# Designs tried in a protein design run: designed miniproteins, single chains, continued (5). Part 1

All scores and structures are predictions.

Each design is a single chain, and the fold is of that chain. pLDDT is the mean over its residues in the fold that is shown.

## One batch from the design tools (miniprotein)

Design m16001
Fold by ESMFold2-Fast:
Structure m16001 (fold): chain A 68 residues (1-68)
Amino acid sequence: VEERLKQAEEALKKLAEVLDPETIRRAGNLIIDYEEKRLKAEGYSDEEIEAFRKKLQELVDKYVKEAE
């Protein structure tokens, strides 16, 4: 879970260097949806998936703001 958050942060950080805030928001939402479905398929609990989603959303919000 923590490794996936790190991978998502690295991806968002790279996107923030080349994309506008709206595009980063869209990409971030897509990443959140993808990771939620993947974690669910791997048998993580709903509680763990919710905690991961919240942390990912915070990272998306951070990099959208950085790109402004």
Scores: mean pLDDT 78

Design m16002
Fold by ESMFold2-Fast:
Structure m16002 (fold): chain A 84 residues (1-84)
Amino acid sequence: SEVAALDERLDERLAELEKERPALEREIAELKAAPEVDMERLIELEQKLSFLYMLRAIRELKAENAAGVSEEERRERIAARKAA
């Protein structure tokens, strides 16, 4: 499935960004602590961190939806058997 291949690719990219996260957070903190803030670099790093959080939220939402669908399917099957 092309969707499964894309999900694996997304997981790989998320893992790579998660490895970069401590360095990104550190650089952002260092930039904010500087007497003169490089606003362009700060914005670029914060956008990269926001992208990481977005991918994480998408992954979490997909997991929640998969769990929700499974539970809803179980409820529908139970309701169908109870109606029979």
Scores: mean pLDDT 76

Design m16003
Fold by ESMFold2-Fast:
Structure m16003 (fold): chain A 64 residues (1-64)
Amino acid sequence: NSEEYTKKGEELFKQGKYEEAAEYYLKALRLDPRNTRAKAGLGMALTKLGREDEAVRLLGSLAP
C-alpha cells in the first residue's frame, strides 16, 4: 500500500539510493496522491539527483 511504499522509499533514501527512493515515493503517490510524506520524499530525492525542475513539476501536479 501507499504507506509501505513510502517506508521503502525512506529506507532507500537513507542508503543514498535516491533514484530507487524516488521510484518508491512515486508508487506511493499513485496509490494516494495526498501522501505528504511521499511528496516530501520524492522532492528531496529528485533534488539529490539534481532534478529540481522535475521535482517542481511533479509536486506542482499533485499540490492543491
Scores: mean pLDDT 77

Design m16004
Fold by ESMFold2-Fast:
Structure m16004 (fold): chain A 58 residues (1-58)
Amino acid sequence: DDARREEVKRLAIRVGNAAMEGDREAVERYLAELSRVASPEVVAAVRAHADRLLAEQE
């Protein structure tokens, strides 16, 4: 479903943006929404990327 793929991309971008801002609450909120539309492997990859970005922001 193309709509589902676009939603996954949108949520992944939102997670990345929140992580760049250091907003851990927003990261967890968007990851929870992502888990409803993406596979566990995709969610895990996006979480790992967000954790790395958060660590770089202190």
Scores: mean pLDDT 83

Design m16005
Fold by ESMFold2-Fast:
Structure m16005 (fold): chain A 61 residues (1-61)
Amino acid sequence: MSLAEQLLRMGKKYEKEGKFEQAAKVYELASQVAYSEGDTDLAKQAEENAKKARKKLEEAR
C-alpha cells in the first residue's frame, strides 16, 4: 500500500469524525505524495476530497 493511499484513508477517517480541517490537510498531503509517486488519478481524487473538506469547514464557520 502506497504512502499516498494511506494518507487518503486517514483523511477519510478524519472526515467521518467531522474533523474537516485535519481531513483537508491530510488530503492535501496525500495529493502531493501521489504526484511524487506518479499516481495522477489518486492525486486528483485527493485534491477533490481536500476541496470538499475545505468547503465543509467554511460552511461550519
Scores: mean pLDDT 81

Design m16006
Fold by ESMFold2-Fast:
Structure m16006 (fold): chain A 57 residues (1-57)
Amino acid sequence: MLTAEQLKEIEELREKAEKIEDENLKRLVLASLEGAEQLTNPAAADKLIESIKKMIE
């Protein structure tokens, strides 16, 4: 199960993703965040969250 900190981070990234003007990037980021929420391994979730942050940067 994901930690409360990881869930908050995913929520923050989702809010940032909703503001992305590039529709293709927005869809990719939102799909990746949905995938991250389904992960049960916190270490795997951390790596995916970091990758998503780099896409939004």
Scores: mean pLDDT 79

Design m16007
Fold by ESMFold2-Fast:
Structure m16007 (fold): chain A 69 residues (1-69)
Amino acid sequence: KLKTIENAKKAAEYAIKNKDEALAERTAQDLLDAGVLSEEEAKEFKEAVIKGDLEKAKEILERAKKKAE
């Protein structure tokens, strides 16, 4: 799960830089399937990445990490 969060941070940075909405959607789905994010959290993560809000995307991942520990 921790490696999944680290990979998601890298994917979010890449998706924002390249405006890759498909990668944002895939990353959010992977986090949901892994049980890292709820449906609501995955939706918010996807929207943050699409909007270019890397800080918000990282905050969502850090909250999920704390909740999973």
Scores: mean pLDDT 80

Design m16009
Fold by ESMFold2-Fast:
Structure m16009 (fold): chain A 99 residues (1-99)
Amino acid sequence: SSYVPRIIGLALRAIGLIEDARLYASEKTKELLIKGAEYVLRGALALLEGRVEEALELAEKAKELAKKALEIAETEYDKKLAEEILELAEEVIELAREL
């Protein structure tokens, strides 16, 4: 498989998470979830430009924000969004290692 379609798919999933967090996340976790998903999106875009080191740094920032969201999450939906951000951040790291 080409890496470009995989990276584009990851970016689209991150955009979906930004939208879901903006619309449905609780006020307490919303900012962390939006910012975490935005770091995943920025990491995917960095991979498209061949900026592997930057993508790894952005993915680690996404993981930190998602972990903070998990610590303070009061709803199952917020926990699910945070877990999905962690999963996508790990996918950025995996793709970076393959490039």
Scores: mean pLDDT 89

Design m16010
Fold by ESMFold2-Fast:
Structure m16010 (fold): chain A 56 residues (1-56)
Amino acid sequence: MLSEEEKEELRRRIEEAAVRLLTEEGKDSVSYREIAERVGISVGTVRRLLREGREE
């Protein structure tokens, strides 16, 4: 399981990967799978970290 500091770092990398996919590839949207592959983590981890950063 990831530490809190590792979660924050990965969440930052997730956001940076999404921005790069949008800006460099000119996409209107990116999938959790594409972000996961760029960051080198699982799709489930991407979803969990994004949920924790923006709790509903």
Scores: mean pLDDT 72

Design m16011
Fold by ESMFold2-Fast:
Structure m16011 (fold): chain A 60 residues (1-60)
Amino acid sequence: MDAEIEELRARGLARLPDHIAALKALGHLSTDEEVAEAEARMTRVIGHGAEEVAEQRAKA
């Protein structure tokens, strides 16, 4: 079960650079400090999302 959460988290984290690039392109992130804060926030959200999805996919 932890393995499924790890896989979902890894997939979410793999998409993180694309999300950061999109936010920079939209002008939402302008400084390295803002990027670091956004990465920390998104990493936490990805972790919670992975746990929630894993609970729904307990058998699949």
Scores: mean pLDDT 73

Design m16012
Fold by ESMFold2-Fast:
Structure m16012 (fold): chain A 96 residues (1-96)
Amino acid sequence: MVTDEEILAGMAEIVIGVGRLLASKGKEEEAVEFLVEQAEKLAPRDPNAAADLYIAAARIAAEAGKLELAEELLRRAAELGDAEQRAEAEALLAEL
C-alpha cells in the first residue's frame, strides 16, 4: 500500500542517502543543513520520518566534531520520534 506517509518515509531514506554522500565528500556542514531543512519540512506531516533525518544529521555533525549541534539535533529527534527512535537518539547522546 502506498500512502503519503509511506512515500514521505521512502523519500526520507533517499534524503539521508544524499546527506551521507555530501558528508563523504567533505561537505559535512552542507549535509547537516540539507538534512535539517528536509526534517523541518517533514515534521508536520511525518514526525517519525523527520526524527530519522535529525538522527542522520546528528551523526554527521558528531563525526565533524560539532558535538553541541549533534546534541541539539538528537534532542529534537527524541521529541519527534517513536520509542525506538527516541532510544537510538538517547544512546547517541550518551556517546557524545
Scores: mean pLDDT 82

Design m16013
Fold by ESMFold2-Fast:
Structure m16013 (fold): chain A 62 residues (1-62)
Amino acid sequence: GPAEKSAEAAKRAAEEGDAAAAGTAGYQVILVSGNREAGRKAAQAAADGDAEAAAEYAVIGA
């Protein structure tokens, strides 16, 4: 569904080293799945420059 697609986008952004894109995909997980805690953690990881962690939290939230 849309949450899984957003999580896949976050994972792809992390593979490219794009923490901001991974965090944006994590925000989309909040909007479509309602998993606010996972989305907040993805956004915080992106702010810290940790693209891998941002993608992992987006996947968990989907």
Scores: mean pLDDT 70

Design m16014
Fold by ESMFold2-Fast:
Structure m16014 (fold): chain A 96 residues (1-96)
Amino acid sequence: AEAETALGREYLKQGNYEAAIAHYQKALELDPRNAEAQENLLVTLILKGDDEALKQALFYLEPVKFTNPYVIAAVTFYQAGVEDAAKAAAKLYVKK
């Protein structure tokens, strides 16, 4: 799970969202409650603008506490329909 999350994060930093998503999904198949993999998947889907996949992920992911303020902001803005603010928060998360 940790190795898949690390690979996903590397692809995310490179802007390869498709490869990042695949590795985060694999991490969640191994450990559905991996909070880092859940946060990184949601952030990557917001950055990609894949609204259908993002809605599915938000609905089916096991509940974990999101403690990262950028992830909380990105998801909250997305759910409020403020897509530009959601993407801005997601970009700030990736830089840290």
Scores: mean pLDDT 74

Design m16015
Fold by ESMFold2-Fast:
Parts: structure tokens; sequence; C-alpha cells
Structure m16015 (fold): chain A 72 residues (1-72)
């Protein structure tokens, strides 16, 4: 089976990728709103998707850190 430390590291890596994706979506939503290329509702929807994705990534990173600490 996978060690707690290995499982924790994999969750941190996956969480960091989701945090990066979430930040990108938020930035893109803000950019599109400033450029006026999409409706404010559409830009806000993209920002919300980014915030949710970032939140999931933060949770995964937190759980991963906890697994490493308890596996040590």
Amino acid sequence: GMSKIKAGKELIEKGEKLIEEGKKLIEEGERLKKEGKVSEEEANKLKLEGEVTLGIGLIMKGVGRLLIKKGS
C-alpha cells in the first residue's frame, strides 16, 4: 500500500495544480471583465469556478500536509 507520506505528497502536488488552475481562472475572469469582451455575469461565473477550484486545491494541500505530519 501507499505510505502516508507518499499519499500526502501526491495530494499536495494535486492541490498545488488546482490552486494554479483556480488562480488562472480568476485572473482570466478579471481580464475579460476589464476588456469588456464578455458580460459581467459571464466573467463572475468564471471567477466563481476559479474560487471553487482554488478552495478544493487548498483542502487537498492541507490534507496532504496532515498525512505527512501523522506519517512521520
Scores: mean pLDDT 84

Design m16016
Fold by ESMFold2-Fast:
Structure m16016 (fold): chain A 83 residues (1-83)
Amino acid sequence: MFLAPEELREATEETIRLALEAMELSKEALPEAIGLALRAIGLEFQAEVLIRKGGSEEELEALLEEARELLERARELLERASA
């Protein structure tokens, strides 16, 4: 199964929204959380390039999994800064 480009765009938009929300919620964890979120966006952009070039589904899924892990870490960092 090949992921739809629309799904990748939605994920990127959500990541950007969360990065902006992090700026509003916490300034202590902001630099690290934003850094992780921006890295995740970079991986999602790489995945979009692979989709357009007809790259492998396995390679695409690996990039998106890594992006998801980075985004999860960003969320955890914000949660711990709030505790």
Scores: mean pLDDT 66

Design m16017
Fold by ESMFold2-Fast:
Structure m16017 (fold): chain A 56 residues (1-56)
Amino acid sequence: ALEDLAKLRGVSKEEVEEALKEALKEETDPYNKKFIELVLNSDESIEEIIDKIKRP
């Protein structure tokens, strides 16, 4: 997830991680908050994370 996002944005993995940590502090939407937490704490792909947050 972090590596995929870094490649998509043309930045380092570390920069994406720092940006997401800052976004998480300001995020109030529970869906977005859960998504950011999964991206930061999981080695799974973005596709797998999206699938997980959609499951009942």
Scores: mean pLDDT 73

Design m16018
Fold by ESMFold2-Fast:
Structure m16018 (fold): chain A 66 residues (1-66)
Amino acid sequence: MSKAVADIVRAIALWAIRQGDLEGAIELAKKMAELGDYQTALEVAERLREAGADVSELIKELKEKL
């Protein structure tokens, strides 16, 4: 994934979190991981954890891939 695409997806995920769409943001983080962008996926997952989402296992898996 290019940096520009990663920046756009990160912005969309953060916007979804702001709107309360935690499930949508979780799905985006998982898609980023599937595409090999573990860094962007981890950034989104950590923001989800701050918002109260249960993403502890996802964060652990992403850290092991980095």
Scores: mean pLDDT 80

Design m16019
Fold by ESMFold2-Fast:
Structure m16019 (fold): chain A 93 residues (1-93)
Amino acid sequence: KGKELFDKGVEYFIEGKYEKAIEYFEKAAKEDPSLEVQALTYIGLAYMELKKYEKAAEYFEKALELAKKDENIGDEYIEYIEEKIKEAKEKIK
């Protein structure tokens, strides 16, 4: 169920339907905590596409906080989220 919601979010994201994607990623995160980091990261990416950079930074920071607490999440993914936070903050201007 959570994975199905996440997959629908990805489909909407690929179609450029970012607001719909966010709705499905939020539902996926609530239904399946194991998808929460990935869902929050995609919500941040969707806000980047919508040019809502402050919200994008907030969601990337939430994803980073959870990723650092998750032993199964590697340093490469943590580094990716940190780069996205920098990118979002540079665009807030």
Scores: mean pLDDT 86

Design m16020
Fold by ESMFold2-Fast:
Structure m16020 (fold): chain A 92 residues (1-92)
Amino acid sequence: MIEKLKEEAKKLLKENKEKLEELKKNFEKAKEEEFEEAEKSIEEAIKRLELMLEMAKAQNAPQELLEELEKYIEELKKLLEELKKLKEEKEK
């Protein structure tokens, strides 16, 4: 069902966004390993959503769903870039 794909994508974005915000809040106490785990989580979420987008396109899903999935992928890529900057800050 289309709604389930949309909700799953939204949940992945929310969880990764909340994890990044928690790392920002606890920046001084956060270990380098936590940043590496967050990076991997975002990368896996991007890959999963890209696969969902590919499947949705193959099934001729509504344009609205395709656009929403693309927006969530863009948001996750933005979070990944932000996390990489925080990781650099943590190292130096």
Scores: mean pLDDT 81

Design m16021
Fold by ESMFold2-Fast:
Parts: sequence; structure tokens; C-alpha cells
Structure m16021 (fold): chain A 64 residues (1-64)
Amino acid sequence: GKPDLKKILRLIGEILRLIGEIFDLERKLETASGEEKKELEERLEELRREKERLMQELKEMEKE
């Protein structure tokens, strides 16, 4: 079928936002310690998983 350009652009925008948030959290993690460091590491892992999921959705849309 014809690719849904608006949906593709939305997914790209979401992926780019997640990349930015991941970068910001990695910077915060450089100065964090103890319990705060653990919480930031857990949040970073969640964002990385979400980014991977959106990238897979984008790839599937390109194959349609």
C-alpha cells in the first residue's frame, strides 16, 4: 500500500525525542550516585526499549 507519510513522520519525531531524552539521562547519570543512579539507570533502560519498539514499528511500515 501507499506509505502513510504523516504516521511515518510522527514515529520519526517520537524516536528523535527519545534519543534526546536518553542523551540527557546519560549526562545526568555521569554525576548521579547511590539510589538516584539506580533509578536513572532503570529509566534509561525503559527509554531504550521504547525507542527500539518504535524503530521496529517504523521498519514494518516501510515494508507495507
Scores: mean pLDDT 81

Design m16022
Fold by ESMFold2-Fast:
Structure m16022 (fold): chain A 55 residues (1-55)
Amino acid sequence: GPAFRKELLRLIGEILRAIGDIIDAQLRGDQAALARAQARLQATLARLRALEAAG
C-alpha cells in the first residue's frame, strides 16, 4: 500500500546517505565516523529486511 511504498523509499534514501557517509569517512581517514556509518547502514538494512518480511 502507499504507507509501504513511502517507508521503502525512506529506507532506500537512508541506505544511500549511509553509503555516502562511509565513502566520505574513508576519504578523510575518520575511523570513528566510518564505524558509525557502517552501524547505521546495518541497522537500516535490518529494517528493510523486516519490512520485506511484513509486506
Scores: mean pLDDT 87

Design m16023
Fold by ESMFold2-Fast:
Structure m16023 (fold): chain A 66 residues (1-66)
Amino acid sequence: MKYLLTFTGDVLSEIGLVLRLLGEEGVEVKRDGPNKYIVTFTGPEEAAEALVEELKSEPGVKVEEI
């Protein structure tokens, strides 16, 4: 599954979330702009769904399926 993440909050929150995603197995992160990232999940569906729900709950983060 692929998602577009747009960060509208502070840079520290952006850095923290990107580093978290880069540390996950079965997750690929590609920068698409200054505050935009394409995230591809290739791991287990349950783990991907849990991580997407966590991302959607973050302030200043917009999550869109692409």
Scores: mean pLDDT 77

Design m16024
Fold by ESMFold2-Fast:
Structure m16024 (fold): chain A 73 residues (1-73)
Amino acid sequence: SPLEEEIKNAMELIKKAEEDVENGGDKTKTMMVALAALVELELVVRKTGSEEAKEALKEAEEKFKKIKEKIKE
């Protein structure tokens, strides 16, 4: 479904951002990509109430915390 594809795409973006921060990529660009993924997942949760989307958002939030810690901002 379009919603399942949206969740998958957002999760791939947050995973890529996590990989990019490990490899010393552009911190601002990495943060922007991670934030975009979180916003997309939050919108899916608000619109659908999907448990799958809620689980994905929780996982993405944990990855984002790790990204912020590595960026030290």
Scores: mean pLDDT 81

Design m16025
Fold by ESMFold2-Fast:
Structure m16025 (fold): chain A 83 residues (1-83)
Amino acid sequence: SAADRRRRLELHGARLDALEAAARAYAATDPEVAAGLLASLRDLHAALRREAAELAETDPELAAGFRALADRAEALIAALEAA
């Protein structure tokens, strides 16, 4: 349902916020944490992109929400890879 997808969007957003916080706290000083964050972010990015693609025709506003989270995850992946 649309309500279940909105709840998943909120949960993915909260997860991404936690990963961003962990990256700020630990990624520069702990290579194992950085590697684990990259793995988690790549999995999350793939899931967000799939959800956005599935919703593009039926719920474009909700699809935009998932795409915005995917873009944030991609930016964090790029920042961690450049470090």
Scores: mean pLDDT 88

Design m16026
Fold by ESMFold2-Fast:
Structure m16026 (fold): chain A 77 residues (1-77)
Amino acid sequence: MSDAEKLIEKGKEYAEKGDYRKAALYYAAAGSEYALAGDLERAARAYEQAARYAEKGGDLDVAAGLRRNAENLRALA
């Protein structure tokens, strides 16, 4: 399992527990790992999930930034 896949599993775990801020953190970290590996499609998806959980956690500014990162990565893919 890649480091990014481990981070996705942690994000799912925290989301199931209702800890949306930690879920967003782990999905964003996974997005960063996928981007470094050149997997822009998976990176964009991870940042989109991070944005959704940041929004659920009440951090709308962070959610907007994460969505922008996802859009930029999709434009490069």
Scores: mean pLDDT 86

Design m16027
Fold by ESMFold2-Fast:
Structure m16027 (fold): chain A 68 residues (1-68)
Amino acid sequence: SEAVLQENIRAAEGMIEALADDDSPEAKKARAHAQAAVEAGRAGDAEAAFDHEVAATLELMKLAIDRL
């Protein structure tokens, strides 16, 4: 639904903001995927937006594990 797509865009924007000052390779990749998710979502491409959100989340998980 459109509401789900808008929520996904907001989540991706939040990830970009949260990682803005993190210069690690994983944070940079997560931000790049989050930005692509926002762009795809705004273009109405829900599948591409979802795929990029998954990729961003995987990079964020790698970052979290590496810092344990």
Scores: mean pLDDT 83

Design m16028
Fold by ESMFold2-Fast:
Structure m16028 (fold): chain A 75 residues (1-75)
Amino acid sequence: FQEEIDKALIEFAKASAEEARRLADETGNPRLRQLADRVEEAIKRYEENPDDEKALQEAVKAGWLALLEVVRERR
């Protein structure tokens, strides 16, 4: 159960980072770039140690912030 949720959360974080990175490259928005970097680093840390709950939490939090910034930038 928890493992399945954790996988879904990481997939969400990856998708959010990819969208933020793409939009940052197009717009030059430094916040999008910073958030994409933050999500990618947290995902990398979690992939290196799947028991790192802090890395998972950071990836999800940064992923949500990245998604919100993507929505804001698209407006």
Scores: mean pLDDT 82

Design m16029
Fold by ESMFold2-Fast:
Structure m16029 (fold): chain A 52 residues (1-52)
Amino acid sequence: NAASGEAVQKALEAARNGDKETAIKYAEQARNLGKGGVASQAGADAALKMAE
């Protein structure tokens, strides 16, 4: 799902910039949009880990 992939990219970008709140928001959005998608789950998890 393109929308899920876009949310993952935005979460990773925010995490790289140290914006924890934005990274968390987009990571949660990616999980919601990518229901059952392993790639979307992995991307969201990576963004949350980078944000810490």
Scores: mean pLDDT 72

Design m16030
Fold by ESMFold2-Fast:
Structure m16030 (fold): chain A 77 residues (1-77)
Amino acid sequence: MKSNEEKLEEIEKRLLELGKRLSQSTDEAKKAQARELLAEIQRLLGEAYQSTDEEEKRKLLEEAEKLVEELEKILES
């Protein structure tokens, strides 16, 4: 089981790589969808960073991770 801190670092690294892929995409509809997901992921990460409750932080990071997986799927297709 990864700690909340380790999971946050992993998500941040994945987002950095996905940002590079997004900049290389030529599909405008895919780019728009990816940007919307990225904004939502960043909101969840901000809330997780500010949370002092380990359970709340875990839930926010798990939700962010699921959205990162969706973003990866969009940019891979």
Scores: mean pLDDT 80

Design m16031
Fold by ESMFold2-Fast:
Structure m16031 (fold): chain A 74 residues (1-74)
Amino acid sequence: SPAEELLARIEGLLAQAEAETDVARRAALLAEISELVRELAERHLDDLTPEQLARFVELVTRYLELRAAVEAEL
């Protein structure tokens, strides 16, 4: 499903961003993640299973934590 594909892409990019040590490269990855999170939230949120919704919340939490860390370094 489109939602499952978006969740998988967000997970992969988050894992990559969390392993990235360069702040500029992390910021670029976060920009890509933010677009995917927006697409899922605006177009697919109501179509998520309870398991997918819990997974999405976890991914958004990880994204927000990483974004705050990057913003603190800028």
Scores: mean pLDDT 86

Design m16032
Fold by ESMFold2-Fast:
Structure m16032 (fold): chain A 88 residues (1-88)
Amino acid sequence: MEKAEQAIRLAEEAIRLALEAMRLASEGGDREALSLAIGAALQAIGALFLAEYAIKSGNEDFAEQALRDAERALRAAREALRRAREAV
């Protein structure tokens, strides 16, 4: 299930970027950047679990939704990281 596997990879990348953004936002004292990073991490975790469920259930619609959710989470994580880097 290629879409679900891709969603997992994108969600894992989003989690990594969000965690870095959280660290930098905490160092810079930017509460808004920290909030955005936390939101991105939660979105990515949701996409990851949906993708894993899609694989277990063989549900292609869930795989497609997980991919969309993972892409959105990755975009949010990149924005959070950009803001957090500006805060330090």
Scores: mean pLDDT 87

Design m16033
Fold by ESMFold2-Fast:
Formats: C-alpha cells, sequence, structure tokens
Structure m16033 (fold): chain A 50 residues (1-50)
C-alpha cells in the first residue's frame, strides 16, 4: 500500500543507507519502502532503520 506515483524525499537515514549500499555492496539498487517505514532494500536484503 505504498504510494507509487509520488514518493517522499529521502530522510537523512535513507540517504545514508543509499551511500552505504553503494560503498559496501557496490549496488545502486536501493529501494525505500514507504514514508513511515524506514526500510531500505539492497538487492535481496531489506534493512530497517531504527
Amino acid sequence: MLPHRDLPEPTDDEAVMRQLAEELFGLPNVRVFGKASRLVQVGDTVYGLS
């Protein structure tokens, strides 16, 4: 039930996770799940931000 059309701007945590994903995994394939849920998917792994 995530908004598909208009995604919110990334939080500081989401931006950090994108940077870490590129640095640690060499993958720019990072997907953010919802504006309230701080979940980031890198490849086949989902990371939760506390």
Scores: mean pLDDT 53

Design m16035
Fold by ESMFold2-Fast:
Structure m16035 (fold): chain A 102 residues (1-102)
Amino acid sequence: SEVIEHLKEAIELTKKALKLAEEEGLAPVVELLKEALEKLEKALKAAEEGDIEKAIEHLKEAIEKLKKALELAKKSGASEELIKHIEEAIEKAEEALKLLEE
């Protein structure tokens, strides 16, 4: 499934961003990325179970958390690599959302 692949890619990018945020000591960004990761994993599980409505709900929440993490990362002087991983995670999550919504 293209949706499942994009969700898995968003999860992996978010995990990479989380590791970088931890290394850079950006505690508020770390917390938002952890929350986003939890919602992405819930969206993946819902999508795998065929619960499209629940997958969309969790994915929208994940995208909101990722966007807040991106804003804080930019404000906090995060590395270019951290910013790029969050941006790419948002892109993959939004691609998955479009496929779920049709």
Scores: mean pLDDT 91

Design m16036
Fold by ESMFold2-Fast:
Structure m16036 (fold): chain A 78 residues (1-78)
Amino acid sequence: AVEAEIAAIEALVDAVIETVKRQHPDLSDAELEAEKERLIEITREEVEKNKDLFPALSPAGQASLAREVADYEAERAA
């Protein structure tokens, strides 16, 4: 169950990172991997806090990922 939830989070984060890679082809694989790890960690924390709203994958978890991607883009642009 927990492993299945983690796999779902990883799959969503992979899709987000694939999008980031397409938009920013100049980013290194190391930078993409670090961002992926950060997004997985944040999403797991958000899912754990909102476990009752989770089957694969809570709106709160999705919103957390979207905000983190936006923050990452803003930080890199600034």
Scores: mean pLDDT 68

Design m16037
Fold by ESMFold2-Fast:
Structure m16037 (fold): chain A 60 residues (1-60)
Amino acid sequence: KLEELKKKLEKLKKEAEKKGYEIKVTISEDLKVEIEISNPDTEKAKKIKEGIEELIKEIL
């Protein structure tokens, strides 16, 4: 589960970086996730964050 989550998050991070956004994702051993994204108030940044949150829900 955790390995699949990391691989999918890495893919999303690369896609966001291609669009000019920087993403930091921290996953603790208890599967608590923290997400930071550059320019968080933009519509595109909100959609990227929502996509990451949805992915985490599907894997957990």
Scores: mean pLDDT 70

Design m16038
Fold by ESMFold2-Fast:
Structure m16038 (fold): chain A 73 residues (1-73)
Amino acid sequence: DARARAVRTGEGAGRGLAEAGGPLGDAGAEGLDLAGRTGTEEAVRAAGEGAAASGGPAQGEATLRGGLAGLAA
C-alpha cells in the first residue's frame, strides 16, 4: 500500500540517495544531454527534489531550532 511503500521508499531513498548520490546525479545530468532541455526540466527537478528529500526532515528541524533561537535571543 501507499503507506508501506512511502515508508520503505523514504527510508531507502534517504539512505540510498546519500550512498548513490553520485550515480543518481550523473544519471540526471546525462538525461539532459540525451533527452534535451525541455523534457529534462522535470527530470532535473525530480533529481533536485531527491537531494532535498535527503535533507528534508533535518533541514526542517534546523529551521525550527533557528526560530527558537531567535525567540530566546
Scores: mean pLDDT 45

